# Designed miniproteins, single chains, part 114

Each design is a single chain, and the fold is of that chain. pLDDT is the mean over its residues in the fold that is shown.

## One batch from the design tools (miniprotein)

Design m3970
Fold by ESMFold2-Fast:
Structure m3970 (fold): chain A 90 residues (1-90)
Amino acid sequence: SLEGQKYVVPVEAGKTVPRLNAGIQAARAAGDTKAAASLEKAKEATRQGYPADGIMSIAMEGGVEQAVDAYLEGDLDAGLSRVTQRAKEA
């Protein structure tokens, strides 16, 4: 549950990096170089220990929020999306 949380949640790089790698590969296979570039920046931020909100902000730069959501799927990336939404509400 994210109730009572601010907008930052610890991110486990060992789980998030593989998801981002899969998204990068999918974006590149589709020829979506803009989505691939934003996801690569999000991956580096994850490796450097950025909080979930910061990682999502980097991934969404230049209006690639929909592409990030489309290429990332599962409990972790769904959680990152919810953290970003909660930050706007909290």
Scores: mean pLDDT 59

Design m3971
Fold by ESMFold2-Fast:
Structure m3971 (fold): chain A 83 residues (1-83)
Amino acid sequence: SKEEKIKELLKKIKEALKNKDYETALELMQELAKELKDAPLEVQQQLGQLLTQAYVALANGDEKTAEEYIEQFIKLGEEIIKS
């Protein structure tokens, strides 16, 4: 199901973050955003903003800020799938 795919992606993003594999985390975040294309526009915008901010931070060598945005993305994703 779509919900199981989203849960699996969130698990993989958390694993990549634990390993400080920020590039893999960002790729998985892009994939998760695609799975949520049918979500409310406000949610899609929030996910897109967090992804962009994490990418920009990483591009500037700011791994700590990238990590914070990735964590915020994970929390938002987990909130979306709560029943």
Scores: mean pLDDT 86

Design m3972
Fold by ESMFold2-Fast:
Structure m3972 (fold): chain A 87 residues (1-87)
Amino acid sequence: MEEFKKKLEENIKSLREDYEKALKNATPEQARELRRMTRNVIEVLELAIEGKLDEIKERQKKYHEDFLKAREEGPEAVRKKWEEYEA
């Protein structure tokens, strides 16, 4: 488990570095979107480090279902769904 946690921590660090690089070239709108996406991914990785695999599975299933519904409703619904994942 220590190797698994360390690998996830390294992934979080790598994501933060990629995020910082992307921010340097981002417009304000792109920066907001990047912050939302990065926060969501980091939360999932943090849950994995805590061993909350059931919560990860439930969250992943919800994301999949939510985005399937959003895709059926169109681009505006997809954008709204991304905004919801900021919370």
Scores: mean pLDDT 71

Design m3973
Fold by ESMFold2-Fast:
Formats: C-alpha cells, sequence, structure tokens
Structure m3973 (fold): chain A 65 residues (1-65)
C-alpha cells in the first residue's frame, strides 16, 4: 500500500530526528508529531497494516538504540 509505505518512511524519519535531537522543546514537538502520525495511520490503514507499522517501528527503534 502506498499509504503504508509513505507512513512508515515518515515515522522512521521522525524517530531518527527524535534520537538526534538534544533540545527539550524540539523533542516534545517531535513526540507530538509521532503521536499525531500514528493516529492518522490507525484511522486510514487496515488492522493488518497497523500491525505491520508497529512491527516496523519497533525494528527501527532497535536499530537506533
Amino acid sequence: SPLLEQGLQELKELLRQLVESTDPAEREQLKQELVRKMRELQETLSDEEVLQVHAEVERTRGELS
């Protein structure tokens, strides 16, 4: 799904920016953007695609840690 692929790329980029940021205000903004993006994806994607998003986000967190 193009929406799934685009959503995953946006989430991965936000996670990378969050890991790289040391400014508390910027980190809070990025966290809010992650929450918003996850909500948008949950509303637009199928349950199966949402599970794939969660799996890919956890994989990306593991790589960035």
Scores: mean pLDDT 81

Design m3974
Fold by ESMFold2-Fast:
Structure m3974 (fold): chain A 93 residues (1-93)
Amino acid sequence: MTKEQILQVIGLTLRGIGHVLDAEWTGDKESLRKALEVAEELIKMSEETGDKFAARLALRVARNVLEVAEKLGDEESIKRARELIARAEKLLE
């Protein structure tokens, strides 16, 4: 992975974390969905490149979504976060 690709992955991760924080403070379930979309993109990057760095950051974002979704009772986001966690963990084996 190049330095440019690493910075792109980090930037995307920070965006995902920003959406999680917004959901935690506002209770906005749409922000959780945006964070899940970021985690899905990071998993896709890892699947396409074989590089585990994006998968590690996807796992972090998805775990943060799961925690906030459980607090908000958002069953759809809980289910999606668990599916993304399982996909990211498999990529890290």
Scores: mean pLDDT 85

Design m3975
Fold by ESMFold2-Fast:
Structure m3975 (fold): chain A 94 residues (1-94)
Amino acid sequence: MVEEVELSEELKERLVQDALRLAFAAMEGKRYTIKNEGWELVEQRARVEENGIVHVELVLKGKSGDFIHARLSVQLVDGEPVILEQRLRGEKGP
């Protein structure tokens, strides 16, 4: 059963920060240093579906023109976020 909850601004910010932290941890192992090296957040989205699933999408742009797309699907169960799916994708700039 999916609990339908209204996302507070604080919870939305936490989900964005969790997605960024997850992206940073995953990319460090791939010889990316993204924590403070000119990665710019160019897009962020957080959307709640009727079934209580929260979709967080982030797009980061590096100094080289490369992009990182991070997607996180979170189900709120008894008010607690449970990660259902996480995807990180690198995209080369022109």
Scores: mean pLDDT 61

Design m3976
Fold by ESMFold2-Fast:
Structure m3976 (fold): chain A 83 residues (1-83)
Amino acid sequence: GTTTFTVSVTRDHLPDEEELNAMRRLVTRVARERGLPDDAIQRLLDALDEAVEEVRRGATYVRATLTVSSDGSITEERTVVRE
């Protein structure tokens, strides 16, 4: 099967460090429950951090979707909106 993770970050509601750490814990827990390897989990966490940094750097909206396949391959689709 496949596991899909989607992260959306908006300028109007940029997560603070407490919210971001809660999101990191949730992503890690769900990914581990689905049997994802540590490198895949780290890539999901990196994508979350990168989306937040894009908004900090002036993006209005960022959406990142990561699909992890049964063979461990990962594909990312990212949309960045700047106004």
Scores: mean pLDDT 82

Design m3977
Fold by ESMFold2-Fast:
Structure m3977 (fold): chain A 88 residues (1-88)
Amino acid sequence: APSARERLLEVIEATEAKLQAGRLTPADAKRALAEIVELYREMVEEGTDPRELAIMMARIIAMMTEIWLALPEVGEDIEEASRKLAEL
């Protein structure tokens, strides 16, 4: 089975690809944000190396920033995801 890290990377890459193509919907963004929070939580719970967690968090923050700029209507979902990630 793929690791939490591999699954998280796939969600990020799929979301970034849709965003770059101008095809990311608010519903897609909300779903991706929820999945990213849960997969990052799994990485923390599995005891993933702090350096790998930091690199993944930087990628998540960059993607959330791009989503917020493209889809301002999901700003509250981004704020909630950021809050949940900060609690981990």
Scores: mean pLDDT 88

Design m3978
Fold by ESMFold2-Fast:
Structure m3978 (fold): chain A 95 residues (1-95)
Amino acid sequence: SGESDSVLRRYGLTKRYYDSAMAEADRLVSEGRLDDAIKVLEDTLSYLDKVIDTYKQQLKQSTDPEVQKLLQDVIDELNKLREETKKRLDEIKSK
């Protein structure tokens, strides 16, 4: 459906943003710029929280079981990225 296509497209854009942010954080760490890396990860975490909330709102409004399943799957994947971001942030802060 058009709604499923929209969900997947937005997820794809979010994943590309996440991948780019993680690469930038890794680059900043390699340069010894730990405070800048922390900021990138904190900004990424805030962004993921907003995206997850948007999908949760869509899930609450959806009446299509296939779309509901897709939204839940996407929320689960985004929560995984959120936890990976938190783990990286904690590792840098412990240095």
Scores: mean pLDDT 88

Design m3979
Fold by ESMFold2-Fast:
Structure m3979 (fold): chain A 58 residues (1-58)
Amino acid sequence: MKKLKVTPEQAEEFRRVLELYGTDKEAADAAIAELEKRHPEVAEYVRGTRELFEKAEK
């Protein structure tokens, strides 16, 4: 696994997605998909975030 630094901008996007998932799951899902498309290097972080949401909902 290649180690890469997440920019502050990307980190903020993740946090906003977390906030959205509690309020607007559909909006959060769309934001995650867009984030993956624009930042493929951060795709693993996005996938991890999504798994956390799914586990929290269950």
Scores: mean pLDDT 66

Design m3980
Fold by ESMFold2-Fast:
Structure m3980 (fold): chain A 64 residues (1-64)
Amino acid sequence: SNAAHVAAAQAASDADIEATFKKAIEEYGEDAPVSTIADVLAKELGLPRSSALKLATELKKKYK
């Protein structure tokens, strides 16, 4: 892993983010905390937890 520079910032597409979010809901349920979903996004997409938390929050608002 050599992602120490800002050029590595957008490796995950919107489709990958949404698919991983859907997987997290299927695994943990729609009532899963945002933090749980963010952990799945961070793990699967290699995102910082703070970025994953923001994405999980926005996706949860969009789908519920």
Scores: mean pLDDT 71

Design m3981
Fold by ESMFold2-Fast:
Structure m3981 (fold): chain A 99 residues (1-99)
Amino acid sequence: SAENLKAFEESITGFRLLALRVESDTNPEEAAAEIALVQAHHARIIATIDANKDASDDEIIDAVLAVHDEGLLEMGQTDEAKRQEVLDSLRASYKSILA
């Protein structure tokens, strides 16, 4: 369900933000910038899930993964093969969650 996808994304983002905040004392300005990007990216993911709540499972997955690819680029991952590996892993997880 869309609700389960949101819960999954909140869990992942929550752990990522905790790790960044623990490291922020060493480089607070860079950590703050990355935290802001992660939060903005998460908001776009949640909005995309909500916008596609009545779509097919494949349509929701494709829409959300497109936003993840944009977020990976914004966070400095310019290697297309590495981004595709991440997106393939997320696709498998999302199919399991929606089943």
Scores: mean pLDDT 82

Design m3982
Fold by ESMFold2-Fast:
Structure m3982 (fold): chain A 92 residues (1-92)
Amino acid sequence: MRLSPEEALARIEELLREWLRKSENASREEQLSLAARLVGEIAEILRQAGLSPAAVRATAARVRDVLLRGIEENDLEGAAEEVLALVREALA
């Protein structure tokens, strides 16, 4: 199914909210596992939105780095906001 940029963004916003909720009471190991899953889910949504394989890989790598840094710095909300900005940039 081909997603519009607006639909892709809305789905990723929902995934980020769920990731924040699940990560709140999770161990660091669980947070890392949840982040890896989120990166894969975002990559799939971006592919369904019609991004090239190169653009999907580049955006997924940046998303992964942001999430890992947010976990390390204990700033999960800041990481989610930065991921959302990266996704908006990729969909523009």
Scores: mean pLDDT 87

Design m3983
Fold by ESMFold2-Fast:
Formats: sequence, structure tokens, C-alpha cells
Structure m3983 (fold): chain A 100 residues (1-100)
Amino acid sequence: SPELEEIKKLLEEAVKEALKTLEKLGREDEKKELEERYKKVLELIEKAEKDPSKLPEFKEEVEIFIEILRKLAEVIKEKDPESAEKILKLLEKIEELLKK
């Protein structure tokens, strides 16, 4: 699905920005948690690509992951508001795609 490919790309961009900023801020625990959760989301994307019946489960898990990234953006915002804004804008684009 073109929509799944776009969601995957936007998630990758948001995660890369968050991981880079968390590393700069020395927030190793949040970085490790984000990496672990992202790996699980990628596995669900692969399952949804092979089995359309998994799309509702995928959407629910991605929505949960977006909330985790949003909370991390609030942590980042105090020290790096530009990176936080970039993450939040990427999350808005993903949420619009999930509504389609």
C-alpha cells in the first residue's frame, strides 16, 4: 500500500530525529525504550504488508507509538524546541494518513 510506505518513511524520520536528540541530551533510557518499541512497530508493518487483516492491529499500535513519540517530543522541547516541532509535524502527517 502506498499509504503504508509513506507511514513507514514518516515514522523512520520521526524516530531518527528523536533518537539523535535524545543521544545529544544524554537520555539513554528513553533512547533504548524508543529503539525497542520502534523494532516492534516495524515488525507489525511487515505483517500488515503481507496480511491486510492485520491493518486494524497495526493502526492501533502505530497510534500508541505516536503517543510515545509525542511524550518524548515534550521532553525534547525544553532543550531543543526545533527538533520537537519537527517530530510533532511528522506525527501530524502520520495521523492524517491513518484516518484515510
Scores: mean pLDDT 83

Design m3984
Fold by ESMFold2-Fast:
Structure m3984 (fold): chain A 80 residues (1-80)
Amino acid sequence: MIEEYIKKAEELLSKGLPFDITEAGLYYYYAGLEAYKQGDLEKAAEYFQKAVDLFKSNPDVGLAQIYLPIVEKKLEEVKK
């Protein structure tokens, strides 16, 4: 399941458009949620951090504006 989200994110990143990059961030967020559910807090933090970085790189995209605060909160929860 995590591998499917990462594959989708990488496919989107290869397109290089701002919208595709932020959609890749959403898939990293899904991967982070799955890792968190499995108790892998290190992987969850890594994927959430990647999602945050991608959303911050394209702040004018509506998807990034909606999900950035949600993912940042989850990242804080796994990092302490």
Scores: mean pLDDT 84

Design m3985
Fold by ESMFold2-Fast:
Structure m3985 (fold): chain A 67 residues (1-67)
Amino acid sequence: MKEEIARKIRDLIEEMVKKKVPVEEIHKEIEKILKENGIYDDSEKKEILDLAAEIEQEELEKKKLLE
């Protein structure tokens, strides 16, 4: 399911950013997850990355409302 892959990518980005991993290395790990899940088409990659961004935005909005 694309949403599940998007959540995995978002969680990976958060974890790697917290560990101060370089952006280049983060991109490599994202590509690895996409390939492991059979995602090779550029349009499908974009759709999953857009979903990951939407999930992140929803979490930011929830934090803003709780403050």
Scores: mean pLDDT 75

Design m3986
Fold by ESMFold2-Fast:
Structure m3986 (fold): chain A 58 residues (1-58)
Amino acid sequence: GPVISEEKAKEINELGKKVSAEQAQEAVAKGIELANDGASGDEGAEVTIKELKKKIKE
């Protein structure tokens, strides 16, 4: 998959622990979709982080 920074990887891991496996999978899928549309791995990771934060706030 696309390369992401260590800081973003850590944030995704920490946020992923606070949501269900299904919610984490959905957030990752949205990030992958952006990366497949030509975005960088870092931009895909930002989408995953935003989606995880939304699920935590719900």
Scores: mean pLDDT 74

Design m3987
Fold by ESMFold2-Fast:
Structure m3987 (fold): chain A 72 residues (1-72)
Amino acid sequence: SMLEEIERMFELIREAARRMEEDPGGLTPEQARDVMESLVRMALAIVKNDPRATPEDLAFAEEKAEEFLAEL
């Protein structure tokens, strides 16, 4: 389902953020945050431009994005 695809996408973003926190690879905390914010915005753009996406799917993706960004 589209909801499962959105949830999986944000799970992957969260895992990327966790790995970056463990080993930032020379990035500053500010640079790491900017990368994570960019990934979230790209994920939202993907969902918004998916012809299968319903208003409910978009609202779910926006909620997941807001929750994640609030934790940065």
Scores: mean pLDDT 83

Design m3988
Fold by ESMFold2-Fast:
Structure m3988 (fold): chain A 61 residues (1-61)
Amino acid sequence: SGSQLQALLDQIRNAETLDQVKEISIQALDIISTEPDRAVRMEQMAQLNKAVQDAIDRINK
């Protein structure tokens, strides 16, 4: 569901380690992969990619 994906994206943004980012990202990808609308799925993938990149940049700083 959208609310479950949003919760996972928030968890990625607050993750303290790269291992946590990776584990939560796998869960988010599983949800996104079940989205039947390709446009919505592309938007969700963009949100995931941004959340992951922002978290990596934050953790590596």
Scores: mean pLDDT 87

Design m3989
Fold by ESMFold2-Fast:
Order: C-alpha cells, then sequence, then structure tokens
Structure m3989 (fold): chain A 89 residues (1-89)
C-alpha cells in the first residue's frame, strides 16, 4: 500500500540519519574536524528533507507521533548547529 511505502521510506531516512550521527562521532573522536563538519552538513540536509517528507505526508503518522518526531528532529538540528559552532572555533 502507499502507506506502507511511505513508512518504509521514513524508516530508511531515519536509518541513514542515525548512521551519519555515528560517522560524525567517529570523525570527532579521530580529531578529523573537516570530515565531522562535512557529515554535520549532510545530516542537517537529511533532517530538513525528513521534515519536508513528514509535512508532505501528514496522514501517514498519528498526530502525537508526528509532533514528537518533529520535536526530535528540531532538537537534533539544534545539537548539530551547536556542535558545528564548537568545531569551527
Amino acid sequence: SMMEKILEELEEKLKRISKLFEEIQAAIDAGDKETALAKIEEALKLLKELKEFIEKNPDALPPEFRERLLQQIEGAEKQLEELKKKLEE
């Protein structure tokens, strides 16, 4: 069904974002600021795409789950922006 396909795409986007967070941490631990910054920019782009995907498919998720997920995305964006500032110092 279309709903199953939407949920599968959502799961794939979330998995990709999770992997990027792991790669960001690995780059930081290695002292590779350039790689960390590049991965942060990629993660911010994917988080924006995820927000747009959720907004485009409002009926695919229960309202409470949608609001929670959007709040988590906004929190992740804020954490990445703060991390970017620290790395640029």
Scores: mean pLDDT 85

Design m3990
Fold by ESMFold2-Fast:
Structure m3990 (fold): chain A 100 residues (1-100)
Amino acid sequence: MKVTIKVTVPAVADGQRLTVTAEVLSADKEVEITVEVTTPQGRASKTFIAKEGSSITVTTPNPVRAGDTVVVKVYINGKLVGEVTLSTAADQSATLTADI
């Protein structure tokens, strides 16, 4: 089964919380997805049951700085399937494809 997920990290100003969006662009069937977001100031995660067209947002617990490194890990059915490193300096996205 193939799942394609788009992760979007927006540009943020110093002292604002970061909200990361994960969108399921393609999925052959429903899956459990966990999105974990790590910044220098902390970590947040959400788990959801997803199908094609599903979207979730993860907001960091603490404010971030412009240009901070953001590590996004994506788990499907508890298995790590992808990791992307992005930045809050500009609107950025990455697409992950997993075969499960």
Scores: mean pLDDT 84

Design m3991
Fold by ESMFold2-Fast:
Structure m3991 (fold): chain A 101 residues (1-101)
Amino acid sequence: MEEAIRRIEELFERAVEAVREKDYETALKLVEEALRLAVEAASDPSLSAEEVERILEVVREGVARVVAELLKNGEEDAAAEVIKLGREAADKIEKIIKEKK
């Protein structure tokens, strides 16, 4: 779990750095990979609901950071795409949490 969370946080941090460098293609790719890894990690049946909720919190925080950096650069369309991708991943993780309760 800790390794997966660390990798997800690392991917979001790299996405923020890519936005700062105006490499929006790389930023979106890194966000997509972070969200894919988060949903995959959350799908592990050995995890408690509390552990899956931790993954959801990391996703919400990472998405918010990337969106904030995109908006600082005036990239409203890219920010909207990240919000959409983040919501889709969050909805999948929330469904997993409900199924474990």
Scores: mean pLDDT 86

Design m3992
Fold by ESMFold2-Fast:
Structure m3992 (fold): chain A 91 residues (1-91)
Amino acid sequence: MEVTVSLFGKDGKEILDKGTAKNEVAAKLMIVGAFLTALLEGAEKIKIEIKGSPKDTKEMLEVAKKIAENFGFKVKEEKIEGDKAYLEFER
């Protein structure tokens, strides 16, 4: 599995360098850290890409959505294509 997270502020500026995690535990920690950073730095948009087996991709998608909900973020875009998923979140 591979999860990539990007945080964007005003005018599409990336707040932090793109983060990538290659295992489930690192991915969950990275996603939580990204939403915490978004609240602290005032990020307007968070993008998450998930690549893995169809099962791992679906499970991680639901984890990301649950974390986002707990931080008050809403899903703006959701795409899933077997072994790949894309999520975009906004407040």
Scores: mean pLDDT 80

Design m3993
Fold by ESMFold2-Fast:
Structure m3993 (fold): chain A 73 residues (1-73)
Amino acid sequence: MKEMLDYAEEKGKKLSPEQAESLITSGKEVAKDYGDEEGIKTVDSILKAHEADVEKLGKENEEARRAEEEAAR
C-alpha cells in the first residue's frame, strides 16, 4: 500500500548489492515454490538490472565464506 515501491527503493539505496542479491534469491525461491511464470520473469528482469551487483556480491560472498571457514575450522 501507500507507495511501498518508494520504501523499497530507499532501502535498496542504503543496502546496495546485498539487498539486491537477497531479493533475487528470495524471488527465485518463491517463484519456484509457487510455480509462477510471472514471478520467474520478474526475477530474471531484476537479475539483468543488477547483473554487476550480483557478480560483485558473489565475490564478496566467496570472501566471507573463506573467512568463516578460517574462523570455524
Scores: mean pLDDT 57

Design m3994
Fold by ESMFold2-Fast:
Structure m3994 (fold): chain A 102 residues (1-102)
Amino acid sequence: STGEEIVKKLEPFAKELREELAEDPEAAMEKYMEKLREELEKAGAEEYGDLVAPTRQALLDALQAEHRRLRETENKDLLLTGVRRDADGRWVGSTMVMPVDK
């Protein structure tokens, strides 16, 4: 699809936002949406008009789902997941230690 082609073009930028997406979904989303807007303008807004709203909504849904998943694993009364933040703030899976501090 046309929207899929634009998303593919933004893949390198999305990769750079991966860590930010885990730490601050709103800030990462804002940066991604700004790049998406630039690419839509470059390609001709009218050509992608019918796909803009579905693409934006799908991105928002995906970001909300990922943020909800992170909260589900992190913000329990009892933190018994093998997920922690490393020294660089990345979400890292652990097989031996439960996350006890944040």
Scores: mean pLDDT 50

Design m3995
Fold by ESMFold2-Fast:
Structure m3995 (fold): chain A 88 residues (1-88)
Amino acid sequence: SPEEELERLERELERLREELEELKKKLPLNREDGLRLIGLILRLIGLKIEAKKLQEKYPELKERIEKLLEELEELLKEVRELLKHVVP
C-alpha cells in the first residue's frame, strides 16, 4: 500500500540518521568514513526521488511526505557539513 511504502521510506531515513550519528562520534574522520558519507548522500538523494514520486501518485500523503522531505534535506545538509571533517 502507499502507506506501507511511506513507512518503509521513514524507516530507511531513521537508519541513515543512526549511521550519521555513529560517524559524528568518531571524529576526526578518515578516508573510509568519507566514502561512507558519500554513500549516505547517494542513499538520501535516492529516498528524496522515491518520496517525490510517491507524493505525485498519492496527494493524500502530501503533509507526511513533505515532513519526510524536510528531514531528508536537513540530514543531507548535516552529511555535507561532516564531510569537511574528513582528514586528507
Scores: mean pLDDT 88

Design m3996
Fold by ESMFold2-Fast:
Structure m3996 (fold): chain A 78 residues (1-78)
Amino acid sequence: DKEQELKDFEEAYDLVAKNISLPLCNDEQTKKVAEQVKKELEKLEEKTVENYAFVLRNAMVENGCRPEKNSLLKELLK
């Protein structure tokens, strides 16, 4: 269920955002984070909140910023 996957992803984002100390991404950085997240999500064998959080945290750390939740979701749903 795509609706449940979206809810799990939003829960994962909230968990990562609470525990990460990174500056806010600009629009270009948000697109880069979204592209990395999309590629890593396609490789996941198990779609869990924990696996989503792992993918999100790694993408944020690699890009040195935290995207705004709504901006990230808009890029992911394209």
Scores: mean pLDDT 84

Design m3997
Fold by ESMFold2-Fast:
Structure m3997 (fold): chain A 94 residues (1-94)
Amino acid sequence: GEKGEEGAKKAREGGLKAESESARKGGLAGSNGALNGAKAGGDEAALKGGERAYESALEGGKRKDGVGGSGGGLGALSGGVDGALAAGAPVGPG
């Protein structure tokens, strides 16, 4: 729901504020990850992932190498996945 959408918006804003094309791309990927995570029931994790994506995009913008944008996108996607797992999956040794 709303928390996933908020995470998605934060990921996008981070990409835009970082002022690099790679950070923008990472922000979009993070936004999609947060929205998908929210739909899977990981709404809180999706929000946290989006917040991490925002921070990673800003840090990546400082480097100008695009690394932060990719990291930001992965952060939001990971957050959504973790939320979905917490909703229905047991803990495993891996």
Scores: mean pLDDT 54

Design m3998
Fold by ESMFold2-Fast:
Structure m3998 (fold): chain A 64 residues (1-64)
Amino acid sequence: SDLQKRLDALEERFRENRDRLTPEQAQVLEALLDHARTLLAQGDDDTAQEVLDRAEKLLDRLEA
């Protein structure tokens, strides 16, 4: 699905930026991505989209 592709892309961005993150930032991002993965597995696409949006915005701010 498009949401699964978005999750995969955000997980790749997380890996690429891992050395730039504090342990606390890494924990928050990992929790958001894990939560999105669980929601997608449950078919809760609407909530997964919201969680993915939050992860993307956080990564965008950290990469700026």
Scores: mean pLDDT 85

Design m3999
Fold by ESMFold2-Fast:
Structure m3999 (fold): chain A 55 residues (1-55)
Amino acid sequence: PTAEEIIARVEEMLKAGTPLEEIEAEFRRLMSQLRSAEEADEAWRKLGALAEKLK
């Protein structure tokens, strides 16, 4: 997957009311499938921004 696809999945899980720990587990699973270091960095940056909005 790409960083955009990973973050889109995280957002879908958030909208579905999935517990944060399950979202984190899925994020880590998807991150392990990334082949690009740049995509991985982008995914982490976008996740950080989403987490900042969730208190």
Scores: mean pLDDT 75

Design m4000
Fold by ESMFold2-Fast:
Structure m4000 (fold): chain A 66 residues (1-66)
Amino acid sequence: GHVLTVEVREDYEARTPEELTLKKGDVVEVYTPAEGEYARARNLKTGEEGLLPMDLLGEVLDVRAV
């Protein structure tokens, strides 16, 4: 798999306890492969891990193999 470092393009408020609450400009590590329309990620600002909708992802800053 890969870990993508990606900037969040829009504010997002978690709809379930498994989802991340995110702010525009937050940097997240996204774990691949994605789970359909969602991916597991970690918010580098807060250290929180959870699911996020893939359509919130903006610019890919880095890609590394894991």
Scores: mean pLDDT 79

